Designed miniproteins, single chains, continued (5). Designs and how they scored, part 50

Each design is a single chain, and the fold is of that chain. pLDDT is the mean over its residues in the fold that is shown.

## One batch from the design tools (miniprotein)

Design m17722
Fold by ESMFold2-Fast:
Structure m17722 (fold): chain A 94 residues (1-94)
Amino acid sequence: SVEDQINALKQEVIKLAKEALELAKPYLSKEDYEELKKLIEELENATTVEEFQRYVGKIIELLLEKDAPNAGEFIAQVRKLLAQIQELEQQKQQ
């Protein structure tokens, strides 16, 4: 189903976010690590695509603000997945 496809793409984004957190960990303070971890937990609990995209945006902003070397790669990877999620959600609503 379209809903199953959206959920699979969301799980890919969550997986990439968790991988990005671990790659960024040596460059983060304990407080920044815990903040990113909480944002990923909020991402996992997001009930709407809009809310999901908002939390991804916050994760991206924090990685960039902390000069995480993997921020650019994470952005490139999730941008395509978020576009696919948005297209599928629009198809579901029509």
Scores: mean pLDDT 85

Design m17723
Fold by ESMFold2-Fast:
Structure m17723 (fold): chain A 77 residues (1-77)
Amino acid sequence: SEAERLGRELAEASRAYVEYRKKGPDSVSLAVGYALRAIGLATEARLKGLGPEVLEVALSLTSGEARRLAEAMLAPA
């Protein structure tokens, strides 16, 4: 489904952000790019009314810091 696609892409972006952030300053441009992608995917999910479903998929595909990022993107503040 659309929610499954967005959730998988959000999970991938969240994992990539954590990976590149840990590599230090030479990878900061890539890390920021993945963070912005995660924000964009979360925004698309909200605008389509798929926020909770996308969050459930992303949380099932992530752990640790990546899971916390995905949660922060779509959970209520």
Scores: mean pLDDT 86

Design m17724
Fold by ESMFold2-Fast:
Structure m17724 (fold): chain A 110 residues (1-110)
Amino acid sequence: MATGVVSPATLTASSGGTAVGTVRVSGDGSWGAAGIAGVEDASGVPRGYGAGGNRVPTGGTSDLTFHVKGPAGTYTATVGVGDLSPSVPAERAAGSALGGGVGTATVVVT
């Protein structure tokens, strides 16, 4: 099973702005993938999206960019991670349905 760890665990953005971090992907395969599920407020309402999921070697890192369109407050960013064969597109493999997991981070909007 793939595991994703987002660093730093708390990201900062302005309202309507961007938070940037990295995800480390670990799994049973030689390659992992990170794709981005989204950003939710404390009630689980979608308030943003992510971009920048990539194929990485197992134990490698991928850059993450989260866009938040909510007011000042605390949000949860979620990234899907998956084990990947080299022939599977990274964006498809990063979904939880493909033997994957999720990494999470807190996004603070000021």
Scores: mean pLDDT 66

Design m17725
Fold by ESMFold2-Fast:
Structure m17725 (fold): chain A 88 residues (1-88)
Amino acid sequence: GPTADELLEEVERLLQKAKEQGLSDLQINLIEGILTLGRRRGFNVEQMENLVLASEYAIQGDLGKANAYISSAYQGLSVSEAERRARE
């Protein structure tokens, strides 16, 4: 599977995509925050997978799900647990 560094690069690509698509400042700022969090916290692969998913939901305009995945990454939760919390 991808490394944590490769997943961080994917968040960077998603941020660039959001800017190129002219998404809202709110969506762009949220993804910039996700990228900053990933760079500073030394997250493992599963925590970084949660940040990629958070970035994808931010692009879709689902800020509730984006924040659920950010919170799960910060708490060190699995992707499966993050997905359960995002559905509730």
Scores: mean pLDDT 86

Design m17726
Fold by ESMFold2-Fast:
Structure m17726 (fold): chain A 68 residues (1-68)
Amino acid sequence: SPEIERTLAEVEETVAWLRATRSPAEVIADLEAMRDTLEAIDSMPQEVRDAVLELLDRAIAEERARAA
């Protein structure tokens, strides 16, 4: 859906900016904070929330692998 695609593109841009400007540990902390905030939001369509959470979980796992 266009809404999911747009939202995911915006989140991917944010992740790329964090990766360009911060250490892996800082990126992990920021992404975990974003994930926690997103889980607390109940006004977002579940489909959009699930897609963003999946992207954040993948990005966190990638940064943890780089930090190891």
Scores: mean pLDDT 82

Design m17727
Fold by ESMFold2-Fast:
Structure m17727 (fold): chain A 63 residues (1-63)
Amino acid sequence: MAKDLLQQAIQLRDQAVQALKQGDYQTAQQLLQQSDQLFDQAMSLGLSDSEAADIMRESTLKS
C-alpha cells in the first residue's frame, strides 16, 4: 500500500539522520537514496498530499 511505502521511506530517513549523527555519511547517503525511491513509489501509487502530510506530521512528532 502507498502508506506502507511512505512509512518505510520515513523509517529509512530516520535511520539516515542517525547515521549522519554518528558520522557514517556513506550509510546515510545510501539510506536517503532508498528513502527517496520508496517515497516516489508511494506517490506514484496515488498517495494524496493530505495523507502524505498527515504521515509526515506524525513522524515529526515521534522524532
Scores: mean pLDDT 75

Design m17728
Fold by ESMFold2-Fast:
Structure m17728 (fold): chain A 84 residues (1-84)
Amino acid sequence: MEEARAAVRRSAEVLGGAYREKGLAAKDPAERLLYLALADAIRAVGDETLAAIEAGDWETALAAQERLRAALAAARAAVAEILA
């Protein structure tokens, strides 16, 4: 169980950090805002997933991860549109 919590924390830190770095390096203001917002969303969903796991609510944890997956796909599409 603790391994699952550790994995969620590490994934949120690594993925959130990567998108924050992309945002800070982005020259386009709209692209920068999108990446920074995505980094914040990753952290928030990570916290929600961790809280759900601690409560034993695996359905909520899985739903949070599904929402993050959808948000990542939407953000990638939005960045592609901004750069077009």
Scores: mean pLDDT 79

Design m17729
Fold by ESMFold2-Fast:
Structure m17729 (fold): chain A 62 residues (1-62)
Amino acid sequence: GVEEMDKEVNEAISKLPPEDAEIARKYVSLAGTSYSTSQKAKRIGVSPSTLSRVLRKLGLLL
């Protein structure tokens, strides 16, 4: 369920370096938007490459 997914995501984020964890938390806050990955990266204030790297690391922890 949504609650289980939130717990797993939060635990995975806590395993990231502090800077990557901040990016991942901001990305999750945008989950309800129709923005592209590039638009989400711009909203977070990082390059699309940086966001993709963080998401790949997060995915490996899930």
Scores: mean pLDDT 75

Design m17730
Fold by ESMFold2-Fast:
Structure m17730 (fold): chain A 97 residues (1-97)
Amino acid sequence: MEELKKELEKEIEKLKELLKNKKLEKIDLAYGDSEEALKRAEEAIKKAEEIRKKTGLPDLGAVVAYTLEDPELIELAEEVRLLAQEISALAIKKYNE
């Protein structure tokens, strides 16, 4: 379980770093940094799915109603999901602009 927390923390930091670099705000090509951001969002979603498989629980966002085992892990997973959605939305917006 602690290993999953460390992995989520690392992923959160990677997503935050991507947002801070503002590459998506300065995209020159339609498929440039926006594709990389989408890839990062997909990886974050895959990690959430891996955690679900390891815990045997459904969507981690939904387990707030089901689990008392580790609220810290749930918070980390939810933050990863929200950051991934934010990056994905920004990438899609830049691609369509």
Scores: mean pLDDT 51

Design m17731
Fold by ESMFold2-Fast:
Structure m17731 (fold): chain A 85 residues (1-85)
Amino acid sequence: ELAPEVLARLEAAAERLAPEVEARGEEIKKSGDREALEELLIEAYVELARTLGFPEAEIAELERLLREDPSAAYERFRELLEALS
């Protein structure tokens, strides 16, 4: 499915981004602002995609799908990861 090199890149990108996302997420969770939490998750996915080197057009499409159809966004992200191998 995913090449080992793609998995390593994903893990490295996630590790670099995790502390910032976790800190913001904890603050938002305390406020109970569900919309802000959803926006943070969208921003995290977009930043992860950019770090992995996805084309800007695909990143823009992923952001749109995350807002309109999260299940389609998840499938598209998976397809793009498989294409990176």
Scores: mean pLDDT 77

Design m17732
Fold by ESMFold2-Fast:
Structure m17732 (fold): chain A 58 residues (1-58)
Amino acid sequence: GERQRRKQQRQEQLVGLVEAVIKKQGLANVTNKDIGDHLQVSRVTVLKARQKLEQELE
């Protein structure tokens, strides 16, 4: 439904935003809690973004 699609779109946008922040600050220089608190996003969103960046570094 529209509600579910909007939720998924927002989740994707948040993951992208978190990835940009982690990339700018450095993966080792930030914690999941710090990013989540700063951006007001869930820990799951931060974890997904971090996992994607770790995969890119391999």
Scores: mean pLDDT 72

Design m17733
Fold by ESMFold2-Fast:
Structure m17733 (fold): chain A 118 residues (1-118)
Amino acid sequence: SALAEALELAGEAAGEAYERYVRGELSPEEAIRLAHERAVRLAAEAGLSERLQAIAGAVAGLLTAAALGASEEVLRAEAREVAEALGLDAASTEALLAAAGDAARLLALVEEEVRRLA
C-alpha cells in the first residue's frame, strides 16, 4: 500500500540519519530534523500524496528520536507530530503523548494506529 511505502521510506531516512549521527556528522537535533526532511523528500520523489509525505516525515523523526534515546520531552514533541500527520482524535493523541516516557510502548502504539489506517 502507499502507506506501507511511506513507512518504509521513513525507516530508510531514520536509518541514514542515525548512521550519520554515529559517525559524528550530526547532533541529535540535526539527526531528527534531517530524517524528517529526508523522508518527506523521498516520499515526494516516490509520488506519494502530501498527507503520506507528512506521515513519512513525522514517523522518521520519531524513529530517529527513539533510536537516539532522546528525552521524554523530545519523544513527546515527535509523538505529537505523528498524531497530527495521522489525523488522530484527541483520545488517541493523548495516549501517544502519555507513552512518551517509554519509547518501545510509544512505537507500539504508533504501529497500532498505522495498522488501523491500512
Scores: mean pLDDT 91

Design m17734
Fold by ESMFold2-Fast:
Structure m17734 (fold): chain A 61 residues (1-61)
Amino acid sequence: SDEETLAEMERLTEEAAKSTPEEAARLAQQVGRMGRAASPAVRERAEALETRMLEAITRLG
């Protein structure tokens, strides 16, 4: 479901913030793929999570 997809994207984003830069980059790729595949109904929420992921990897670099 869309809610399960968003929950997983959020979990991966939180995991990335606590990871090494290399691991965070892999998680960011996964979240990006999930975001691009997200339904239009949850697009805004998915894009917000992609932004949080980008902020997380930027803080680690």
Scores: mean pLDDT 81

Design m17735
Fold by ESMFold2-Fast:
Parts: structure tokens; sequence; C-alpha cells
Structure m17735 (fold): chain A 81 residues (1-81)
């Protein structure tokens, strides 16, 4: 699990590598028709926010939680439609 790996290492460089791999996986899933484009855009925004927070000095675990919390209302809206 990505979150568990981030918490375990607390490694800034490792976290950024994991975010990039997640972005690549997401883009591949969209290309293959395996992911909803609106949900994929939401996840991409969460990844971008997490990266921004970590680069600003927020610990990886906290950055992930903040990114998820910021996207929760949009995710709930998409799930309801």
Amino acid sequence: DLADEIVRNQDHARFLELLEERRKLLERQVKEGKADPEMAELLREAIDLAEELVRAGVPPAEAVEEAIAAQRPRAEELAAK
C-alpha cells in the first residue's frame, strides 16, 4: 500500500518517486478505459497537491491525508452522480 510505504520510509525522494509511479499507472488506466476520466482527474489533483505539500516541507504521511481530505467532497459528489 502506498500510504504504508510512505509512513515506513519518511523519505522525501522516495515519496516523490511513488507519486510519479502512481501518476503513470493512472494515465495508463485511463488510456486502457479502466478508469473513469472524472475520477482519474480527481486522483491526479490529489497527487499534485500531495507533491506540492511535501515540497513545501509537510511530512509525506500528513501530505497524503491533506490531499485526500481536500478531494473528499468532490469524490463524494462524483459517487452520488
Scores: mean pLDDT 74

Design m17736
Fold by ESMFold2-Fast:
Structure m17736 (fold): chain A 93 residues (1-93)
Amino acid sequence: MTFLHIALALLPLDLPPEEQEEVRRELQAVREKSKAEVLDRFRGRLGGREVEVLVLARPTDKDPRVIQEKIEAVLREAQLDEEAIAWAVALVR
């Protein structure tokens, strides 16, 4: 029952502060351009590194509980790719 467009934005927390700030600016620009809402934020791990994950969604006319289920599914998939090399901004469906 869902045609939600979900994007994940990853911020590696082991980057220097200057690089973290650049990533945050890119994430803000992406949110403004896509009119996506930040629906969740959590910390995960990629290759033993701490990362901050922002869940961005463009909700259709849908129940918030349905949105939550889809976010959880996408977050679990992202966490399973812990061996993948991830740079600071990745938009994944």
Scores: mean pLDDT 56

Design m17737
Fold by ESMFold2-Fast:
Structure m17737 (fold): chain A 74 residues (1-74)
Amino acid sequence: SREEIQKQILELQQQLQQRLDQARAQNAPIEEQVKLVEEAAKQLFDLYVKMYKPSKEQQEEMRKKIEEEIEELR
């Protein structure tokens, strides 16, 4: 179960990197690149919560940090 979640995280990270490399090679707009990161971040967050079971406060703090990091890409 935990090993399955770790595999899903790794696969999702690899898929995101591949998609970003492809988008950058095609000179895709930054907004399109940000959307790819946002989609992956949501899935990664769900998997992280399943694996580590953080408190509601820790989850909210992580969500804010993710939103800030994504906004900095713009």
Scores: mean pLDDT 82

Design m17738
Fold by ESMFold2-Fast:
Structure m17738 (fold): chain A 62 residues (1-62)
Amino acid sequence: GPPPPVRKADEEERERLQKEIAELIKKNMDKIPESTVAEAARAVRNGDLVKAREVIEKIKKL
């Protein structure tokens, strides 16, 4: 079926998570595996806020 409509709060959260992921990738380029970078990009692209948050926590534990 069609995806549900995007709420404004979800748009703000997506932008915040996208920025945080970009900063973490820049800071940890030498430590973060390519698969994790790809997963982060995919989560942001798909608007999967839960997955994006999970990837952020995974990067922070490196």
Scores: mean pLDDT 74

Design m17739
Fold by ESMFold2-Fast:
Structure m17739 (fold): chain A 79 residues (1-79)
Amino acid sequence: SSMKAFDLIVDVGNKVYDEGLDGDEILALFQEAADQEPLVEAALGTVRTFLDIGMSARDAAGMGVMTGVGTVLGELGRS
């Protein structure tokens, strides 16, 4: 559900900010969230893409959170 996807994205974002996680750990958190809610898959894809181009783990995770929030808002805005 959109609410569960939003809660998962916020939880991952908070863990990334509170913990010194590397790129593999961040990818694992987004993968676990995406396995529970398919709406998170776009956020996971964003994190992979920005890590691949050399963005820091923290900044790549931030881009993933932004993508995930945008995806949830897009679903909620459907008529």
Scores: mean pLDDT 82

Design m17740
Fold by ESMFold2-Fast:
Structure m17740 (fold): chain A 80 residues (1-80)
Amino acid sequence: SEEEAEKKIEEFLEELIKQGKLSESQFEELKKTLMEALRNGVLSMEEFEELGKEILSGKLSAIEILVRIGVNELKQVVLG
């Protein structure tokens, strides 16, 4: 559901801020970007949860979720 997705995104971004990996000033813009990517099918909930776990554990940088969105958008445009 959209409400469940929004809650998961908010929890993820709040934890990144708590870990010092994201600034509070970026919260609303990144929430919007992630919600739009999920609504448009550019990012699946499964991809978000898998990347989110790796980012929160420190295995991937926070930027990697934006990289995944960009790669998926490029695939949609270039490969159909």
Scores: mean pLDDT 81

Design m17741
Fold by ESMFold2-Fast:
Formats: sequence, structure tokens, C-alpha cells
Structure m17741 (fold): chain A 120 residues (1-120)
Amino acid sequence: SKAIELAEKVLKILEELLNDVRARTATPEQIKKKYEEIKKLVDEIYDLVLNDPRVSEETRERIKKLTDEIIKEVSKAYYYYLMALETGDKEFYDQAIKELEHAINIARELLELLREVEKS
């Protein structure tokens, strides 16, 4: 499934972002590019789900909520990382890490939900 492949890509980019933030090696430009890529992939997942007759309305709403939460948590991580770079405050790095860990957990839930849809 293309939706599963896209969700696996989202998870991989999120794991790369988490590693970059933990290492404090990512530039604002690198984080922004990965954020924009995640947004694009998430939008493609939702479009594929809208055109899949196997997906119930309830499952579609759940996928939308999970995709919206991924974007929300990644946006927060991006904001906190920029604040960490500006202020040097360790607490902003810790918040960016926490938000990315949350986004990874949501992306894993999305991936499992998409796999369940494919098996039915």
C-alpha cells in the first residue's frame, strides 16, 4: 500500500529529526525541510484514505485526528528547537525531544491502523 509506504517514510523522518535534535546538530533550515516533508507526506496519506472505499468514515476520522496530531507535535518540536537555538536553554531542547517522541508514537499508531485497513 502506498499509504503504508508514506507512513513508514514519516516515521523514518521523525526518527531522524529526533536523532538530530538529541545531537543538537540540525540547522533551522534542515529542521524546516524535514517538517515540510512530513506535512506533504501526511497530506498524501489523507488523500489516499479519502479515495479508499475500504476505509469507513470512523476510520477516516481517526486517521485525520492522528495525522493532525503528528503535524501539531512536529510544529511544537520545531518551535521549541528554534527557541533552544536562540536562548541556549536546555529545557527547550528537552521539550523538542518530548514532542518528537509523541509524534513518533502517533505515527506508529497511524502505521498500525493503515496496516489493519489493508488486511481487511
Scores: mean pLDDT 87

Design m17742
Fold by ESMFold2-Fast:
Structure m17742 (fold): chain A 68 residues (1-68)
Amino acid sequence: SSAEDLAEFEALAEYIKRDIERLTDPEQREQLLEAFELFAEDFKARHPEHSAHADKVLEEVKRLVEQA
């Protein structure tokens, strides 16, 4: 279901946020962000009803990369 796919997307985002916070190499953080951006783009294409929420989650991940 759309709600289950959203929950899986949010769970993946939480794992990625944790990995970004653990990484000390800026290049590795940028690579992980790029991979998540591609995943988020695909998710938004499959679930346009969740695009605004996916954008918000992606911005949270981007901010963590900028702060680390």
Scores: mean pLDDT 84

Design m17743
Fold by ESMFold2-Fast:
Structure m17743 (fold): chain A 118 residues (1-118)
Amino acid sequence: SFPRTLSTLQKILEEPNLFSSSELNAVRSILATPLDERSAEEVDFLSQVDTLLKTYDEDVNLYENTSSTEKQVAAKLSLIGVLEDLRTLALTTSSAELKDVATALRRHLEQELSKLST
């Protein structure tokens, strides 16, 4: 399953003003689709995103809670890497729906990361 991905997509729907109607429709479609009706491309995409979001959650936790400047810098670079990997997924998928989902996820995480730079 993809618990981090599905949870983050639900959060996107809670702040609809930050996203296009196309992005929100793509997110709603993914959340409404039963597991047995998902394509192999969609399953692979959601699995890759779930792994990236796990890294993101761990890096945010490290950045906020570490007293080490070295670890804080490493966590911030890793967080930027997650955003770049989401950008790559958006650019490489042939699915317009998955491209919109990746773009919405990247924008959501960029908004969250803006809180760490202040």
Scores: mean pLDDT 86

Design m17744
Fold by ESMFold2-Fast:
Structure m17744 (fold): chain A 90 residues (1-90)
Amino acid sequence: SRLEEAERALDVNLEALHDPELVERLRERMRALPESAVDEAARLAGLDPFGLAYMMEVMGVSEEEAVEMVREQVERQRQGLMPPFRRPPA
């Protein structure tokens, strides 16, 4: 499932994060994300629930604001101003 894939991505990044409280907040956010926001982020940029939850934590924004930021990032990527979103391994 998407949640299982996102939790595996978290586990792979645990060494880099070095913050168990952040990891737990990301898991809580991923589980609480509305399906509409997850589907919209995936549609816009192929962003998984982990990426969306991480953006919310880093930027301190709501899920609706995070989706709008994804739209902005996709536009910036089209203009060559930002790299593409990093996809988790298949």
Scores: mean pLDDT 67

Design m17745
Fold by ESMFold2-Fast:
Structure m17745 (fold): chain A 99 residues (1-99)
Amino acid sequence: MSEEEAIKFAETSKEYKLIVIVSSKDRALAETLAGALQGMIKDPNVKVLSATSSEDEIIVYFFKDGKLVAKYRFPMTKDPKEILAIAKEIYEKIKEILE
């Protein structure tokens, strides 16, 4: 989905405690990061979405109760080690927001 569609969903959906949007110009990268995060997250009330943007950065949006609570930027990468490091950093931020 587009970044705009994902943001609108996150602003209007009230069934989740936290919605995380992983947005990238590279659709496969966004889907890989979202899938990795979904595998790490055991809380069914946390929803991870992948989205496409026009920016040359990975942008991660955190929505709680329909409100944007955090936004992070990461460099684009094709290195599997760096992709895993980014996924772990996002996961740590999810834990902090849920506390």
Scores: mean pLDDT 84

Design m17746
Fold by ESMFold2-Fast:
Structure m17746 (fold): chain A 79 residues (1-79)
Amino acid sequence: GEVKYVGFDVNPNSTKPIIYFSKDQKEYEEFKKKFPNNKIFFAKSEEEAIQLAKENPEAVIVASPQFEETAEKIEYLVN
C-alpha cells in the first residue's frame, strides 16, 4: 500500500481502494466527497486500519495529520 495524509493529493485517476484513518466521522464524510470513484473504508482505530490494509493490500492508506505516525506504522506492518 501507499501512505498519504489528509491534504495530500491522492492520484485522482487511481481506482484503488482507500483506507481512511481518522477518529472524526465528519473528516471521513468530507474525504469521501473528494474521491467519489474510489471505494473508501473508514478505520477508527490502528488495529482496524491494519486489518483493512492486510485484507486490501492494494489500498492506499490515508490518515489525518494528527495520525501521521500511526499511518507510517501501518504501512511498515503491511508492506
Scores: mean pLDDT 69

Design m17747
Fold by ESMFold2-Fast:
Structure m17747 (fold): chain A 90 residues (1-90)
Amino acid sequence: MKKALEAQFREEQERAGSKRPLEEFAKERLLREAEEAVERAKEAIEKGDAAGTSGAILRILAAILEAEALGLEETKERLERALKEALELA
């Protein structure tokens, strides 16, 4: 599982032309994904879209699991705060 996830992030890093450490690239990508998910949750709540709200929460949960699998403790904590923010909006 960890090796497959590392390979996925490495491919994204090469595609983006980034030469930074893989860990740093993964941290930025996961945090950006969570920020987008929080914004999607806000839009879904304003529209009364329960499915959209659930989907946004699941995306944040997936990012938390990916951060945990990669051993990114600080990133995981920040993602958990994003999850709390999304849940407070619901």
Scores: mean pLDDT 76

Design m17748
Fold by ESMFold2-Fast:
Structure m17748 (fold): chain A 87 residues (1-87)
Amino acid sequence: DIDKLAEAGQEIADYAESLGMTEVAQRVRMTIPLAIAIAQTEGLDEAKDFLLRVVQQSVDKAIAAGKLTPAQGQALIAHTKETLAKL
């Protein structure tokens, strides 16, 4: 259900923000409209893969900038996979 995709994206962003990952949360929130467009044109699985990729890229960039530990990044990626798997 693509209507739940926006809710999942927002939940992932809120979780990231709760861990102090404010820049990651902002990037995830900004990509939600594009993920919805992908779900409508390509399908839900493509949109899930896109959101997971955005989270992975945002985490990698934050780790490279010294703003996150690898362990914090892995926790967010695992949470993202679990949240998207419910769709």
Scores: mean pLDDT 85

Design m17749
Fold by ESMFold2-Fast:
Structure m17749 (fold): chain A 89 residues (1-89)
Amino acid sequence: DIEKEKEIIDIVKEVLSLPLSDEEKLKLLQEKLGKNLSPDELIKLLDELIDKYRTSDPEATQDLLLARAVVYSAAGKMDELLAELRPKV
């Protein structure tokens, strides 16, 4: 649903513009996008939107990438999550 995806992007932009900590921004994103979404589920949602809008909306893509970084930072497991997704060779 394209209209739902645009609403999600608008919420992400609004939350990122607020003078809040990464932890507070994560809590607000969880509340506005889905109160029971885990950080991993939020990252999945953001990744799907990044893939869809990468070419058509570079500005929205940049905001989505920043939101992804906020979720990883606020989860306190950024290195751990990155290690699971991309194992060392």
Scores: mean pLDDT 74

Design m17750
Fold by ESMFold2-Fast:
Structure m17750 (fold): chain A 85 residues (1-85)
Amino acid sequence: MKVKVVLGGEIVEVDISAIPEELQPFIAEKKKEYPDAVFAIDGVGVPLAESAEELRKRVEELFPDYEVLEVAEVAGVFVAVLLPK
């Protein structure tokens, strides 16, 4: 399936198989619940954040037209779920 992710400060569409396997179930579930969801994955196209709060702040600054719905810790990695405003 295709999912929208943050890479290099831009939103790009990638196949879910390009995402670390341990994160795929979380992303697939959120994509079913929120079809327009964009995922910012710490360490995957986004510089490593020291906390969930730092990741939230970074994505809010990069994408002011998006709402950060949640920041979850999945398999030791922070994932921010963004929805268009």
Scores: mean pLDDT 77

Design m17751
Fold by ESMFold2-Fast:
Structure m17751 (fold): chain A 87 residues (1-87)
Amino acid sequence: MDLANELLQKGRELVSRLDLSLSSFTTAGIIGYGRDLGLSDEEIEEILRESQDEVNERYPNASLTQKGHIISSLAIKKLEELARKKE
């Protein structure tokens, strides 16, 4: 299968399952980046869930667009920190 189509499908699944304030394309990109860092799909999913929960608790009145930007930034930072600890 085409890797891009597989990543997009996983992105859509996570957006639906976790009710992420992210597009499927942005989520697919984060999954791809996490895999490039050597992380498992389970670890990436956990970081996305934790990032969204934290943003929803700290910024409940932020717009969906604002939440998306903060969630993506926070998730990338958490992925990089986890990858560094596994080296």
Scores: mean pLDDT 84

Design m17752
Fold by ESMFold2-Fast:
Structure m17752 (fold): chain A 89 residues (1-89)
Amino acid sequence: SELRERVRAAARAGDREALREVAREALQKAIEHVKQKDYEGARRYVEVAAEALTALGEVDRAVALGSAISKHLDEKDYEGAIATLEEAL
């Protein structure tokens, strides 16, 4: 994934702004996929956002996001998934 490689590059460079931008872009892409009922595609973008948050040192937030969104994606809960992802932005 291009976004995943951007996370790795930004993490190596210590570029916190780039990490925040990739996290935001990944969350926006996850929202787009949920709107299309593509919960599997949304999950892949959530993983990228969680990697970026972890690289930012926000491990607790990454874990909380992953746990909250996984439930909604597994249940195909459109409203809960959108609300969770928008709150994370």
Scores: mean pLDDT 86

Design m17753
Fold by ESMFold2-Fast:
Structure m17753 (fold): chain A 77 residues (1-77)
Amino acid sequence: TRKLAEEAVRTAEKAIEEKDAEMLDKARDFVQQVEGDAAARDRITALLTEAKEAIEAGDLEKAREVLEELRRYAEEL
């Protein structure tokens, strides 16, 4: 679970840097294929969706806020 969240953080950082929302779709699909804590999987998926929406809207500040929330969540796992 923690490794999954860490991978999601890395993908979100790269997506924000490159302004590539499609990377977050791939990360979300990967998260949904992993067995384990369903609540953690749902939370990570929700945060990746929020980051994608922020990138698509051009709101990089919001995207960075979501990234920080995802990073904190990963550290708590």
Scores: mean pLDDT 76

Design m17754
Fold by ESMFold2-Fast:
Structure m17754 (fold): chain A 57 residues (1-57)
Amino acid sequence: AEELRKLIEEMEKAVKEKNYDKFVEIAQKIRDLIGKASPEAVEEYRPKIEEIYKKYL
């Protein structure tokens, strides 16, 4: 759960920096963690992940 929060913050930094390569790499790491995390933790962070994704894509 904590790892997801850290990756989301890193992803936001990548968007601010306009570093697309880093953004994609972090997005993939988040996706991998989602498959291994509890559904409850995923649901809590999912809207934020989608918001960041939408802003950059």
Scores: mean pLDDT 71

Design m17755
Fold by ESMFold2-Fast:
Structure m17755 (fold): chain A 79 residues (1-79)
Amino acid sequence: DELVREAAAAPSSRERMEELLRRLMERILSENPDEALRRAARMARDYLALLREDGDSARALAAADARYAAEGERIEAAL
């Protein structure tokens, strides 16, 4: 939950962000998540894809923040 926001707030630590998001996704998926948790997992997956494709943590962070703003409460409640 908070791990995703903490990782997003530290764009200079890309490897740490990817590790935290990977761990979060593994926990969510391994626990047979409900719809809200699956949505959070998709968001984390998209965030990782942006980091890899764009090569710019700041841009990936901005995109993730915009998506989080739209679904923040639901994702936080599910995590």
Scores: mean pLDDT 56

